# Ledger of designs, part 90: designed miniproteins, single chains

Each design is a single chain, and the fold is of that chain. pLDDT is the mean over its residues in the fold that is shown.

## One batch from the design tools (miniprotein)

Design m3112
Fold by ESMFold2-Fast:
Structure m3112 (fold): chain A 72 residues (1-72)
Amino acid sequence: MEEVLRYAQELAKQAAEKNKDISALNEELLKILEKTFRELEENKDASPEEQKELIEKGKEEIDAAAKKHAGL
C-alpha cells in the first residue's frame, strides 16, 4: 500500500515541477490508488506473489497516467 502511494506522490511531484496544473493527473492517480488499495485489501490473504503482482500492476497504471497527462 505505502509503496504504491509513495510512487504516485513522487510522479505527481515530478509532473508538478514541469506543469502548473496537475489536476487531471491527480484525479487519475487517486482513482488508481483507490482501486489498488481495494484490490490489496480484498486479497489480504492471497499469496505474497499475487499481492506483488497487484502492486506492480498499480505502478504500471501510475506510469501510464504520468506519461499520458505529464509526459513523464
Scores: mean pLDDT 77

Design m3113
Fold by ESMFold2-Fast:
Structure m3113 (fold): chain A 67 residues (1-67)
Amino acid sequence: DDWDGVEELVRRYLERLVREEGLFSPEKGRELAERLIEAVRRHSLGSPESRPYLDAVRDEILREMRE
């Protein structure tokens, strides 16, 4: 359930990134999404109490994607 929330967040971000931002191609967006999911998974963010950390990690990774 917690992990499903993370995947939903990533999917919504991907749709925004491709449609509204246009920063990356769909293929590049998928690659970055997988890297984001892997990074979140490795940080033991599987509990519902981790959601505040998800927001912080997401923000930092989004900045990396822009670079």
Scores: mean pLDDT 57

Design m3114
Fold by ESMFold2-Fast:
Structure m3114 (fold): chain A 87 residues (1-87)
Amino acid sequence: AVELFREAFLKALEKELEKEGLSEEEKEKKLEEAKKEFEEMLKKGIPALQARATEEDIAEVEKLLAEETDEAERLFLQGALEILKAG
């Protein structure tokens, strides 16, 4: 579940950084900074997400996943579903 969030985040971030036309060094620096911030968000957010999971929340995420076409966003939504269902 958490790994799907990381994969989605990394794919989305890499895609964003490619659009910026940054150097390899600048991309690596931004990727490292964003990874640290993302890990802090996961540490704080996942327990709260699991504690508040309802059948309606699960259905909403499943609907968003069915409508999403971007691979990175789909991985994120799938990870969210796994976390909600595991809680």
Scores: mean pLDDT 70

Design m3115
Fold by ESMFold2-Fast:
Structure m3115 (fold): chain A 83 residues (1-83)
Amino acid sequence: SAALAEQLLRVLLHAVRVREARGLSPAETAERVARLVVEGLRLVHPDTPQEELDALYRELRAAVEAALRAYDAGGEAALRAAV
């Protein structure tokens, strides 16, 4: 469900913020998080077409990078607002 996906994204963005504090760039962190989520989706829904997974990867990577850049500008409050 969309609501479950949004909750999982929030949890992942929180975890990503902690990982970014360890020296990963927003772009590098976004790529890793997007790959993790897409691989997780593939395991839960193995019949998902590759084109849909590719589209989700691109959208999620961009959204996560934007959220992490918001964190760079305004800290944790800005990250929470961006999700």
Scores: mean pLDDT 74

Design m3116
Fold by ESMFold2-Fast:
Structure m3116 (fold): chain A 65 residues (1-65)
Amino acid sequence: SVERMAEGIAQLLVGLFGVPEERARRAAEEAAKHLARGDVEAAQRSLVEGGGLEPGVARGLARLA
């Protein structure tokens, strides 16, 4: 589900990348919505702009989800 995908991404953002909880949740929710539509580029952009991730890291996460 989109909700479970968002929760998983948010946990990775907090646990591995030190993103603040509220920011991670919002970025993960946006990324999960884009991934559910097959829009990997928009999901990557959400992780960079919302999550503060480097483009290469964001690309890797979007591809694994």
Scores: mean pLDDT 82

Design m3117
Fold by ESMFold2-Fast:
Structure m3117 (fold): chain A 90 residues (1-90)
Amino acid sequence: MREKWLAEEAELAKEAEKLLEEYKKLAKEKGISEEEVNKKLQEIIDEILKKYEKKAEENKENREKGHELVKEAYKEFIEKIKEEIEKLKK
């Protein structure tokens, strides 16, 4: 079961990485600095960590719930990056 969970998390991580590449390329095309991009990414990461860290602490004993929370955090990160990409396309 652990191998399946790790594979699911790795798949979400690959999707997030692909979207990060797209976001960074679009930002460069629009003349946005790497510093500004990194600041925005850190804001998104901090928001997600703050939201899910408390839930993770409350569910420390439940490994399945821990995996679900990791998946939710990745999905939320992916959604936030998609929002930033769409803003740049306008």
Scores: mean pLDDT 79

Design m3118
Fold by ESMFold2-Fast:
Structure m3118 (fold): chain A 86 residues (1-86)
Amino acid sequence: SLQPRPVSPEDRARFDELVDRAKKLIEEAEKLYQEKKNPEVARKIMAAYGLLLTARVLYDMGRVDEAIRDLEHAIKLLEEAIKELK
């Protein structure tokens, strides 16, 4: 269910871990993007930013499972972007 639910300590720890990972990957992707500008990579970085912002809102609404899925998707897009820039 995508309905709001109480946030467990484990959910909070997982959410915080994924947010920190996504932020570090965005920083890495942006640095690499400055060396090799690619429009497809730029789109992936922008999509990941959108997912990170949406995940924060969903988490605040108690939609923790959806927030975690959005963060995992953002991380995947950023890893693909970094791979394409290497």
Scores: mean pLDDT 83

Design m3119
Fold by ESMFold2-Fast:
Structure m3119 (fold): chain A 96 residues (1-96)
Amino acid sequence: MISKEEFKELLTLYIEYEKSLPNPDEERIERLEKALEEEDINSPSLSEEERRLLLAIYEYLKENVSLEELTEKYKLNKEQLEDLVAFENFLLRKKE
């Protein structure tokens, strides 16, 4: 299970990613910021889809789980997979 500290770190970076998009979804960002204040992956401010995506991102980045395995485990759709890849690219650019 993801720790509170790891969840805060991941969600903080994901919020930065969402804010960096050309047309940021202000409603989504507000919900994500509320979840960050609660410091809980089970926050009601997160949709079930957003929670599954964050858990998949964590396992992909921290535990080196393949995208194929995560797609099966978390029932990721095409949009969620594209978002995960875009977030990874955001993190890679931030380190350059």
Scores: mean pLDDT 79

Design m3120
Fold by ESMFold2-Fast:
Structure m3120 (fold): chain A 100 residues (1-100)
Amino acid sequence: SKEEEIRKLLEELQKLFEEAMKAVDEGNYDKFIELVNKIREVLEKLGKLAGLDEDTIKSFKEKIDNVIEKYKRGEITPEEAFKEILKIVSEAVDKILEKL
């Protein structure tokens, strides 16, 4: 069912954040970026499945991309980038759950 697919994607999202936190803690920043790209992909699938507007999905993806760009420019730490992405994704998940 659609609800089972959403639950599975939310579980995948949680696991990706656990792996991303571990990557940051271990100083594996290339792995952190790889995991953020996977988080963005899962979030897009969740948003589409929940029936979020394309503009809303695009907005959240752009917010994540902006955080990664700031990180790559050395403007924020990996720990700060992780926290900002977690906040963005939490806001997106709240909108997804409101659509259910």
Scores: mean pLDDT 88

Design m3121
Fold by ESMFold2-Fast:
Structure m3121 (fold): chain A 55 residues (1-55)
Amino acid sequence: MKEEEEQKKQFEKQRENALRFVDRVGERMPPEREPEVEEARRRVDEGLKTVEESS
């Protein structure tokens, strides 16, 4: 029980940190790099969903 709650909290924290990092990087990058930021954001969201579903 406690391990499941801890795992869920870890995934949530990782997702939040990853998305926050992508957002910060995106704000620092030129507009021409926007497609790369969008792709990175997509990959993070998709990857985290895959990991959570694998549990």
Scores: mean pLDDT 71

Design m3122
Fold by ESMFold2-Fast:
Structure m3122 (fold): chain A 85 residues (1-85)
Amino acid sequence: SAELEKLKEILKKLIEESRKALEEAKAGGDVKKALLEVEIQLGITRIMLGVLKVTNGSEEEIELVEKAIEELEKIGKEIEDLLAK
């Protein structure tokens, strides 16, 4: 559906921005700034999940957002691991 494709595009952009933050941190950038940026993207994605659950979003939409949260959490953990070194 058109709504599902728009959701996929939004989630893709959130993940791409988070991956960019991780790559910049790996390249010697500001690790704390990268972590903050990923936490913001994760926060936005969690709010989207909450809205979908309250507004009876489709199972497919909910699953997409949950998978995006898992990916963002993995990126965030990788940045946290850089900060701990």
Scores: mean pLDDT 87

Design m3123
Fold by ESMFold2-Fast:
Structure m3123 (fold): chain A 68 residues (1-68)
Amino acid sequence: MKKLSAGTAIILVLSYAEKDLSKEKLDAVIETLRKRGEVTPEELLDMLREAGASKESLEAVKKALDSV
């Protein structure tokens, strides 16, 4: 399974999860992604779920991940 660059993961978060997450939770996810440099799709989805992303945002990110 291909790993995502931090940049790609951040773009997905900002595109699909920004409206569902508080600014503090959003900033924490982005900082964690930058610190890791790369993540698996499952790690990204787990981080978003832990941050409180909605089921709709998680499904949108998952669908986008299948296209990357």
Scores: mean pLDDT 80

Design m3124
Fold by ESMFold2-Fast:
Structure m3124 (fold): chain A 75 residues (1-75)
Amino acid sequence: MARAILRVKTKPGKMREAYEKILKLAEELGVKVQPLYATPDELVMRVTADSEEKLREFIERVKALPEVESVEADF
């Protein structure tokens, strides 16, 4: 089982859209998302997956979202 804290910086006004897409990706990839806090332009969440490969795939898919500016991962 792999776990990380993700800090996702979103584009202005795109917080809700980014979060909804992140939750959909988590469901598709079997990743558990636990929200920790949110600011107007940043989502911080704990993510858990069965494998490091699934966790890395999830992070790359989140990073590729048009609503996302950057993703920082702490393992």
Scores: mean pLDDT 82

Design m3125
Fold by ESMFold2-Fast:
Structure m3125 (fold): chain A 66 residues (1-66)
Amino acid sequence: MVSKEELKKYAEDLREKAKENPKSKEIYELMAKLLEEEKVTVEELQNIIKESTSVEELKEKLKKIL
């Protein structure tokens, strides 16, 4: 089971990636928010990413969870 500390570190890494990749900023920030709000686990997030064939599909799936 992933601890809150591990989730926070993962979310911080995603936010740093958002700063480095402005065009993908919205996706990284959305992923970070879902992890912080405990609406998804890291494993569920990784599965959504693997099942998504495009950035647009990934964004739609993440928004449905919010």
Scores: mean pLDDT 75

Design m3126
Fold by ESMFold2-Fast:
Order: C-alpha cells, then structure tokens, then sequence
Structure m3126 (fold): chain A 97 residues (1-97)
C-alpha cells in the first residue's frame, strides 16, 4: 500500500468512526496514524491527515500543532495555510469567553 494512500485510509476510517460516535475506534486509527508519522516524519501529508482527524475530535490545539508540522514540511501548501489561519482565529475567539 502506498504510504499516502494508507494515511488517507486510516484518517477516513477514524472520521467515519467519529461520525458513528465510536470514539474508541477513532482513537485506535489515530494511534496507527501517529505511528505512521513517527516512521515517516518528513511526510507532510500524514500530519495533514492527523490534523483533520483531531479537528473533527474537537481537539483544536492538536489540530493546530499537526497543521503547523504539515506546513513546516510543505510551506507552499495553501490549503493547509488557510486551514491553520482559520483554526488559530477560532482558538483566539474561544479564548475571549
């Protein structure tokens, strides 16, 4: 299985589990993605997939951290940059409450 394809499959399975309310299964797929990221630390797409799953879990700080890692490895990724800017604004607004 291609590395990026495997990361996307794991992320999609995690997102599907979250949609079904099965957070335990979602966390298991996140753990697999984190292992994949540790084995391939220079691949920005794995961090991008992790960030999307953490955002869906409502873990804003972890989502921001992984989007930053993805952008550090691929600084021209406009999609990641825009998403990161959006999440940083969301965090700032939440801090006012």
Amino acid sequence: MELVEKAKELANKALEAIDKGDIETARQYVAELERLAAEHPDNPEIYYELAKVYYKLGELDKAIEYFRKALQLDPENEIVRRFLEHLEREKKELAKQ
Scores: mean pLDDT 85

Design m3127
Fold by ESMFold2-Fast:
Structure m3127 (fold): chain A 76 residues (1-76)
Amino acid sequence: MLEERKKRVEEILDKLIAKREELRPPTAEEREHIEKMKKEILERAEELTEEDLELAERALALSSEERQALNDKEEA
């Protein structure tokens, strides 16, 4: 199950990174920092509970919709 958990954590992190890049492209230094943090989080993925992962996924869904609405309103 650790392998499956790491994949879920990686998917969550990839979505977070993608959302940030959509709003503002990271600098080379920021990308290195993000990659390092991602690796560290994945190494500790076994410490995360299923509830933690579900909460993060819910937060991502809400953040995505909220940020999209803000961008649309700001440009409109």
Scores: mean pLDDT 69

Design m3128
Fold by ESMFold2-Fast:
Structure m3128 (fold): chain A 81 residues (1-81)
Amino acid sequence: MSEQQRRRMASSMIDGMNSIIDFAQQVIQQNGSPDVRQQVVDTIDGFISRVDQMMPSFPSDQQQQIQQQVDRARQVRDQIR
């Protein structure tokens, strides 16, 4: 892939993580059911695993930004559980 495509992919992953984090925070606020909480945890864990696998292919400047979002996602996941 071109560097432009890799940068777009990194941005899309950051946006995707922000969306699931926002949804997770809504679930926490609304005291969502155990089933919904489990689905959110599974979704976050799956996203983190995918990002971790692709991390070495991203530009180093974007790797730090992505890692910060991964850390934020892990924090929110821990709050749900």
Scores: mean pLDDT 80

Design m3129
Fold by ESMFold2-Fast:
Structure m3129 (fold): chain A 66 residues (1-66)
Amino acid sequence: MKVKDAIEEKFGGKEYYTVSVRPGKPVGSVTLAIGIPKKNLIAVKGDEVVDFNTIVDENTVFYVQA
C-alpha cells in the first residue's frame, strides 16, 4: 500500500506529523514506550507501510495523527 493511501485510509482528512524513532526495537514496542496509540500511528520503512512486528531501523518513520 502506498504511504499516501494509508494516511488517507487511517487518518482521513485529519492532520498528522512525523516522528523519528530510535532503531533496534519492534514498531509496536516503540509505540508503547512513547505512549502513542496504535490506531493513531502508521509506521513506514522507505516507501512501504510496515506492521508492528517490524524492527525499527534508520529508514523507519512514524506518521502520527494529531
Scores: mean pLDDT 77

Design m3130
Fold by ESMFold2-Fast:
Structure m3130 (fold): chain A 73 residues (1-73)
Amino acid sequence: SELERLREELERLREVRRQVRELIAQGKYDAARALLVEALGASPDTPLYVLYTALGIEIAALSFEIELLERRS
């Protein structure tokens, strides 16, 4: 279903964010940036802050879409 697809995608992005946060906590900024570049399909030259913000926006958008669809049911 559409809801199952969106929930799976949200869980995937939340797991990426967890891994990125762990890498940042360890001072592994280049590894965190590389993971985000791969996960988001972004340019390799994109700054970490921009990538992290983009991930947050995507998670928020998916969360909102799921909430909206659940409220219609």
Scores: mean pLDDT 87

Design m3131
Fold by ESMFold2-Fast:
Structure m3131 (fold): chain A 77 residues (1-77)
Amino acid sequence: EEKQKLLDEFIDRLAKELGISREEVIKMLEERNGALKAMQALVNEKGVTLEQLREILDKALENFIKSYKEEVEKAKK
């Protein structure tokens, strides 16, 4: 349950940062080579600790925000 909450929090934070809906974030993660499925697998993996999952999700959040902002900036030019 705690790992699932971290994934849910990640999706909510990404939605707020990008200014899009939670549903749009989920679609984006599915379209990016099954990123959502990979994250869900990490949630279900007993060998992955809460601390490890948090680190992975925090890095993923930063990377997705950076990539999205770079794509938006390129679209403005």
Scores: mean pLDDT 76

Design m3132
Fold by ESMFold2-Fast:
Structure m3132 (fold): chain A 84 residues (1-84)
Amino acid sequence: NHMQEEILKLLEEAKKAAEAGDIEKALKYIQEAIKLLNKDESLSEEQKNEIIELLEKAGVALANGDIELALKYIDKAIELIKSL
């Protein structure tokens, strides 16, 4: 699924930005991934909501400077998308 591949790419870029301490860039990639998730017609609303909730939690962690927690939520979102 090309859209899921693009979402995974955005989340990997978000991880790299977060690991580099570039919070603004990491948040931008997360926001873009959420937009693509909302456009993916192959996913159920339940699947979308579960992944988006993890990414929203990652965004809150980034805003609070908790990079380790943010990376854990991003990794969990990546694993859920790969399981689809």
Scores: mean pLDDT 87

Design m3133
Fold by ESMFold2-Fast:
Structure m3133 (fold): chain A 115 residues (1-115)
Amino acid sequence: AEEARREAIREAEEGIEAGKKGIEKAKSKTAKLAAQTALDGGLGALLAARSPKASKRAYELAREAGRSAKAGGELAARAKDGRGEAAGAVEAVGGGTGARLAGELAGNEEAAELG
């Protein structure tokens, strides 16, 4: 249990770090903003996973959010090569992660009250 939590947090931290590096390399302002949304979602999920009330679902969400942050950063970095569609893809990734995190965090609070 503890090792699974530690691994999920590590993956989320690595994804967030990769996302930051991708944003740094991005040339498109729109791509940077979209990737920042995914990064913010990853940071929120990581914080939730570190909570004493964190369920196994919170660890899984942290992994997903970390992967989304990494993917967002990578897509934003590729936008420097003139691929305008990369910004739209980063926005789609960030938006999906944010909506999922909101729903799952609400469910985790209810589960924590019961167990």
Scores: mean pLDDT 66

Design m3134
Fold by ESMFold2-Fast:
Structure m3134 (fold): chain A 113 residues (1-113)
Amino acid sequence: SKKLFEEVEKLLEETRKKAEKASKKEQLELLIETLEKIKEILSKIKDPEEARKILMYALKKLYELALENKLYEAAELLYKAGQEISENPPKTTEEVVEKVEKVKEGLEELLEK
């Protein structure tokens, strides 16, 4: 579990570095790719509380990254996802993974505008 959290931290740091050299469209694509990888990592976590805490950490970091890059629509979507998870916490790892998928789908819709 500690190893999976470290994988998420490394992934988020790598995404931040790649975003610095990317266009706004590429930055949005990086957020989507990062969420897909987070979904894969979280699916391996058996404790839903641990998976939820890691997801909340990741959403906060991606929200901060979106704000830094002026991706305000993506930032709002990430913030609302965090609020929804706090107000209605998922009870299983599968539900945590479903929350990631929903956020990813919302960001994909922003690419289609």
Scores: mean pLDDT 88

Design m3135
Fold by ESMFold2-Fast:
Structure m3135 (fold): chain A 88 residues (1-88)
Amino acid sequence: SEDERFLKRALELLKRALEALEAGDEFGAEVEIGLLEILLALTKKFYPDSLAVKALEEALDLINKAKTKEEKIEALKKAIEIIEKALK
């Protein structure tokens, strides 16, 4: 399904962002998060009732509320769990 495709892509982007941030590559992490924001915007525009929209909005809200590097790492881990749960 398209929902599963969007959620799997989001999961890949989140895992890449987490790996980048844990490696000290804050710019790389921001690029991956930016791609996730674009994915949400497109999904919300064309598939507004998708379960993927709700999961992506919840995940990005956690990430956007994080202020420190440590808070961002924890937010990315929680975001990954949200997307993985939505894939079940």
Scores: mean pLDDT 87

Design m3136
Fold by ESMFold2-Fast:
Structure m3136 (fold): chain A 92 residues (1-92)
Amino acid sequence: GIDEAMKAGSEAAKKGMEGGSSGSKSASAGVGGIGAGTGAAVGARRGDAEGARREALLGARAAAEGSGTEEGSKGALEGGEKAAEYGEKAAE
């Protein structure tokens, strides 16, 4: 549900931040991952499955770009994909 989407976004933020090589990169990854979960949740509440997925994936990409490592970027993208899946299902 919505809580699972938000949790997945938080995990994306954590994984992206763990990959950050500086405070600024880690902060950017954290904002992106939280944005993925929040975007998914908002879309779900509106019954907008496509919007939920789109916002989650946008946040996930921001988190991955903020990450300084390949592992952090992969974790951020995986967390964002889970947020998208939970948001999409909750919207339907």
Scores: mean pLDDT 75

Design m3137
Fold by ESMFold2-Fast:
Structure m3137 (fold): chain A 61 residues (1-61)
Amino acid sequence: RQATLDRYWTWLSEVDPEAALQLHEMRRAGAPQSELFAEIDRVAAEMGLSRAEVREGAAAL
């Protein structure tokens, strides 16, 4: 799970550095993984991507 979050964060850093920074701050504040994944899903939805498409993009890194 940690490795999956790190991969999503790397993907966000490439496509939306501001969203990646916000996710990093949430992680530092001790937000539970469910909230971190909810933020990833929100950013993906704003880009018109499904969670599966984000997983594929993260796996390509």
Scores: mean pLDDT 72

Design m3138
Fold by ESMFold2-Fast:
Formats: sequence, structure tokens, C-alpha cells
Structure m3138 (fold): chain A 114 residues (1-114)
Amino acid sequence: SREELLERAIEAAERVARIAKEMYEKLAAGEKIPEEELKKLLEELRRLTEEAVRAVREFLELTPELSVSEYIGLLLLAIGLEIDVELLVKKPSVFNAKELYISARSLAEALRSL
């Protein structure tokens, strides 16, 4: 259902935000994340981002009541999330983890405001 897709998109985006924030806070504190843990976190972030983006796209297809600006706004937030997760995977840094956190939070907040 549309409601299930919306809830799934919100939950996935919030999980991305939580993991990215934890990573951002650890890296900002100068903590080293072990290589195996980092790989698992990056794989989980990719998986959750793919789930969030897929759920958003499917929700948009089933929600013709959205204005063109709302549709484009949500689509751009989803695309931004995909870009930010790939930037983090390429370079795990405080900045890239914080950017992913902000993007994921922004998507979740936009979806909750519908």
C-alpha cells in the first residue's frame, strides 16, 4: 500500500541517519572504526539507502495527488541520498558521514511532513 511504502521509506531513511550520525560522531571524536566494522557499516548504509530510494520512487508512482514541486523535491532528496552514500563509501570522513546524516534526516522529515 502507499502507507506501507511511505512508512518503509521513513524507517529506512531514519536508519541511514542513525548509522551515519553514529559514524560521524565517532570520527569527529578521533575514534578509529576497525576495517571490518567499517565495511559492514558501509554495506548496510548502501542497502538501506537503496531500500529508502526504491520505496520513495514506488510511493511517488502511487501518489498522483502530489504537486509537481513536491514530486520533484522528494525525487531530488532521494537522488541526493544516493550520491551522499557513494561519496561516503569512496571516502569515509567526518564530512561525508555528516552530509549523509543531513541528507537522510532531510528525506525522513520531508516524508513525515506529507
Scores: mean pLDDT 90

Design m3139
Fold by ESMFold2-Fast:
Structure m3139 (fold): chain A 101 residues (1-101)
Amino acid sequence: MPSVTEKMKKVFEEFAEKLRELAKKHLSQEEYEELNKLIEEYVEKVKAAKTPEEVLEVFSEFLADLQAFIEKYKVSQETRKEIMNLIQDLQEKIMAIIDEE
């Protein structure tokens, strides 16, 4: 079986892909490019993480930067709601992985 760290990394990668697809649909090209760069940065940070605790810290930092992006670009309430639903799904999946230990 994959380790807890590996399971958490996979869940984040799946979240990142869903976020990219949502961004392509709802954001301008310029907003999409900035968000995609942010996603790429955090995917690399998650890949570099060695422990579940390091993955959780990277997730926390990503969510803070994502919130800053949403506020900076005044992302619509509809798009914000869809992003928050993806964040909730991510958090529930991470909690389930931790609870399996």
Scores: mean pLDDT 84

Design m3140
Fold by ESMFold2-Fast:
Structure m3140 (fold): chain A 94 residues (1-94)
Amino acid sequence: SLDQAIQYIDQAISYAQQGDTQQAIDYLSRARDLAGQALAQNGMYDMAVQIGRLVQQAIDYAQQGDTDQAISYAQQARDMVRQGQQRVRQQQRS
């Protein structure tokens, strides 16, 4: 579910702000898997790849201790997941 992916990114941002890097990485990884599967099932393969790259950069920066960059990339990933969610909803509205 794209809604669950967004919730997991928001949880990851919260954990990153608290300095809990391992929880932030765990939630980012779960969000990536959920968003990637949901978007791939809807034929949005390029968007799934782009979200995966943004989440990986968020994880990489979190591991380096660069919390501000990690949050920035997580927010960009969240915004792209939200865009994908809107496209899915538009396809379901006839």
Scores: mean pLDDT 86

Design m3141
Fold by ESMFold2-Fast:
Structure m3141 (fold): chain A 67 residues (1-67)
Amino acid sequence: SALEDAIRERVARLGGEVADPERAGRVATELLAKGLASAEQAEAMGRAAVDAGRADPATLVEAARKA
């Protein structure tokens, strides 16, 4: 999907798999601003990264799909 591709592209631009959950919040905010993610998906992505202690693409994609 466009959202999943955008998540992977944005995480890659931040240096791939990132250990910092704050970066997931930035990715989620940018995708929301571009209309690629809903507010619910953005919140789910940020929360999943905090709960996992990391912001890898797989974690963010799974959270977005469940929301």
Scores: mean pLDDT 77

Design m3142
Fold by ESMFold2-Fast:
Structure m3142 (fold): chain A 94 residues (1-94)
Amino acid sequence: MSVKEQLEQLKAEFAATPADRLARAAHLLLEAAGLWQSTKNPSKEEQELLIEFYEGAIARLEAWIAASTDPAVRARLQELLDFLRRKKAEIKAL
């Protein structure tokens, strides 16, 4: 499977992951980050796809934070959101 195909699959699996599956959601985002770090000479398409994935993930996490009433869950979601914002900025700076 190509890096592009792997990123598209991870993006699709993340989109299908419900808010109560936070560990699964975090794992998929870490897999995408790991795939990016292990990729030698990533293409512009792969970079753009990862940015799109992170933008979609950020939007979903913001929605989950807004819907959550549990302060501990909100704190964990906020940590993950801040992590993704930093990672997205790093990728866009390349």
Scores: mean pLDDT 81

Design m3143
Fold by ESMFold2-Fast:
Structure m3143 (fold): chain A 90 residues (1-90)
Amino acid sequence: MKKTKEELLEEVEEMLRTAYFNHKEYGPLTAQALLLTGTILFKKWAKEQGYSDEEIVEIFKEAVERVQKEIDLSEDFKNAVDLALKTLEK
């Protein structure tokens, strides 16, 4: 059954929280690698669920906004998120 937009938002939010935890614990390179890998896998999975590239980008952006309201993200982490977003736009 096709996953809902809310379920996809929850998956991206969890990925972002996990990557941010790894940024704090293991440093920016580990977090960036996990975030980029997670973003590539998320895009593939969401496309398999029948979402368009445009919808996937919108969901990712909405999840980032939700997490930013919950957690004060560092500039280094925000830069990693921007790089992940550019990967989705390819």
Scores: mean pLDDT 81

Design m3144
Fold by ESMFold2-Fast:
Structure m3144 (fold): chain A 69 residues (1-69)
Amino acid sequence: GKEEALEKIAKILHEKGGLDEERARKAAEGLVQSGGDAHLSRAAAGMAGKDTGLDEEETEELARLAVEA
């Protein structure tokens, strides 16, 4: 559900993206909020990936989790 997607996105941003837990959670909340629009969710995930230095595979996983939320 939405809560599980948020926690998974926050974990990726924290552990792989190098964000602290508070920043990772806020970014995850933004991505999950955009989940009603698949194009917006993918764009937001792409921006988050660039800001955190995630690779393409990790950025696509963020986009998928946000869309599925």
Scores: mean pLDDT 73

Design m3145
Fold by ESMFold2-Fast:
Structure m3145 (fold): chain A 61 residues (1-61)
Amino acid sequence: MGPEFTPSAVEAFHEFRERALAEGRYDLLTPEALQQLLQQADSDGDGFVTGEEFRAVVDSL
């Protein structure tokens, strides 16, 4: 079972999705890419992704 989104991570994901669509970065919105991003964002391995962790990973893209 993959990491779970916190409410703050869901908001960060919506911001990321809007930006990626506006920039034509559909490659970042594939299920495979999203799974990779989630695993990278769960840096402490607690099974939960916060908005701060998700934004940090997105900022590195």
Scores: mean pLDDT 73

Design m3146
Fold by ESMFold2-Fast:
Structure m3146 (fold): chain A 86 residues (1-86)
Amino acid sequence: MEDEARKAIEELEKLLKEATPEEVYDGMRYFADPSAKPKSEKARKLAEALRKLVEAMGKTNDPELIERGRKLLEEAQKKAEEALSK
């Protein structure tokens, strides 16, 4: 449970560092609407990591992991918004 949340956070952190704002935007779009097709393999993986994070946060009782996950989701959203500014 707590280990799953920690792994989900680490996986998403790594993907966010490697992804461009456009890839994060597409991943967030696919996460919000699973019926939409992702434009890239990295966007698909980002959406999967986001779903795993949200699920793990719902199962954990660790407030530090919940807050870390919330901040990470906020970071992903801000990076996705950068793609819209170009």
Scores: mean pLDDT 78

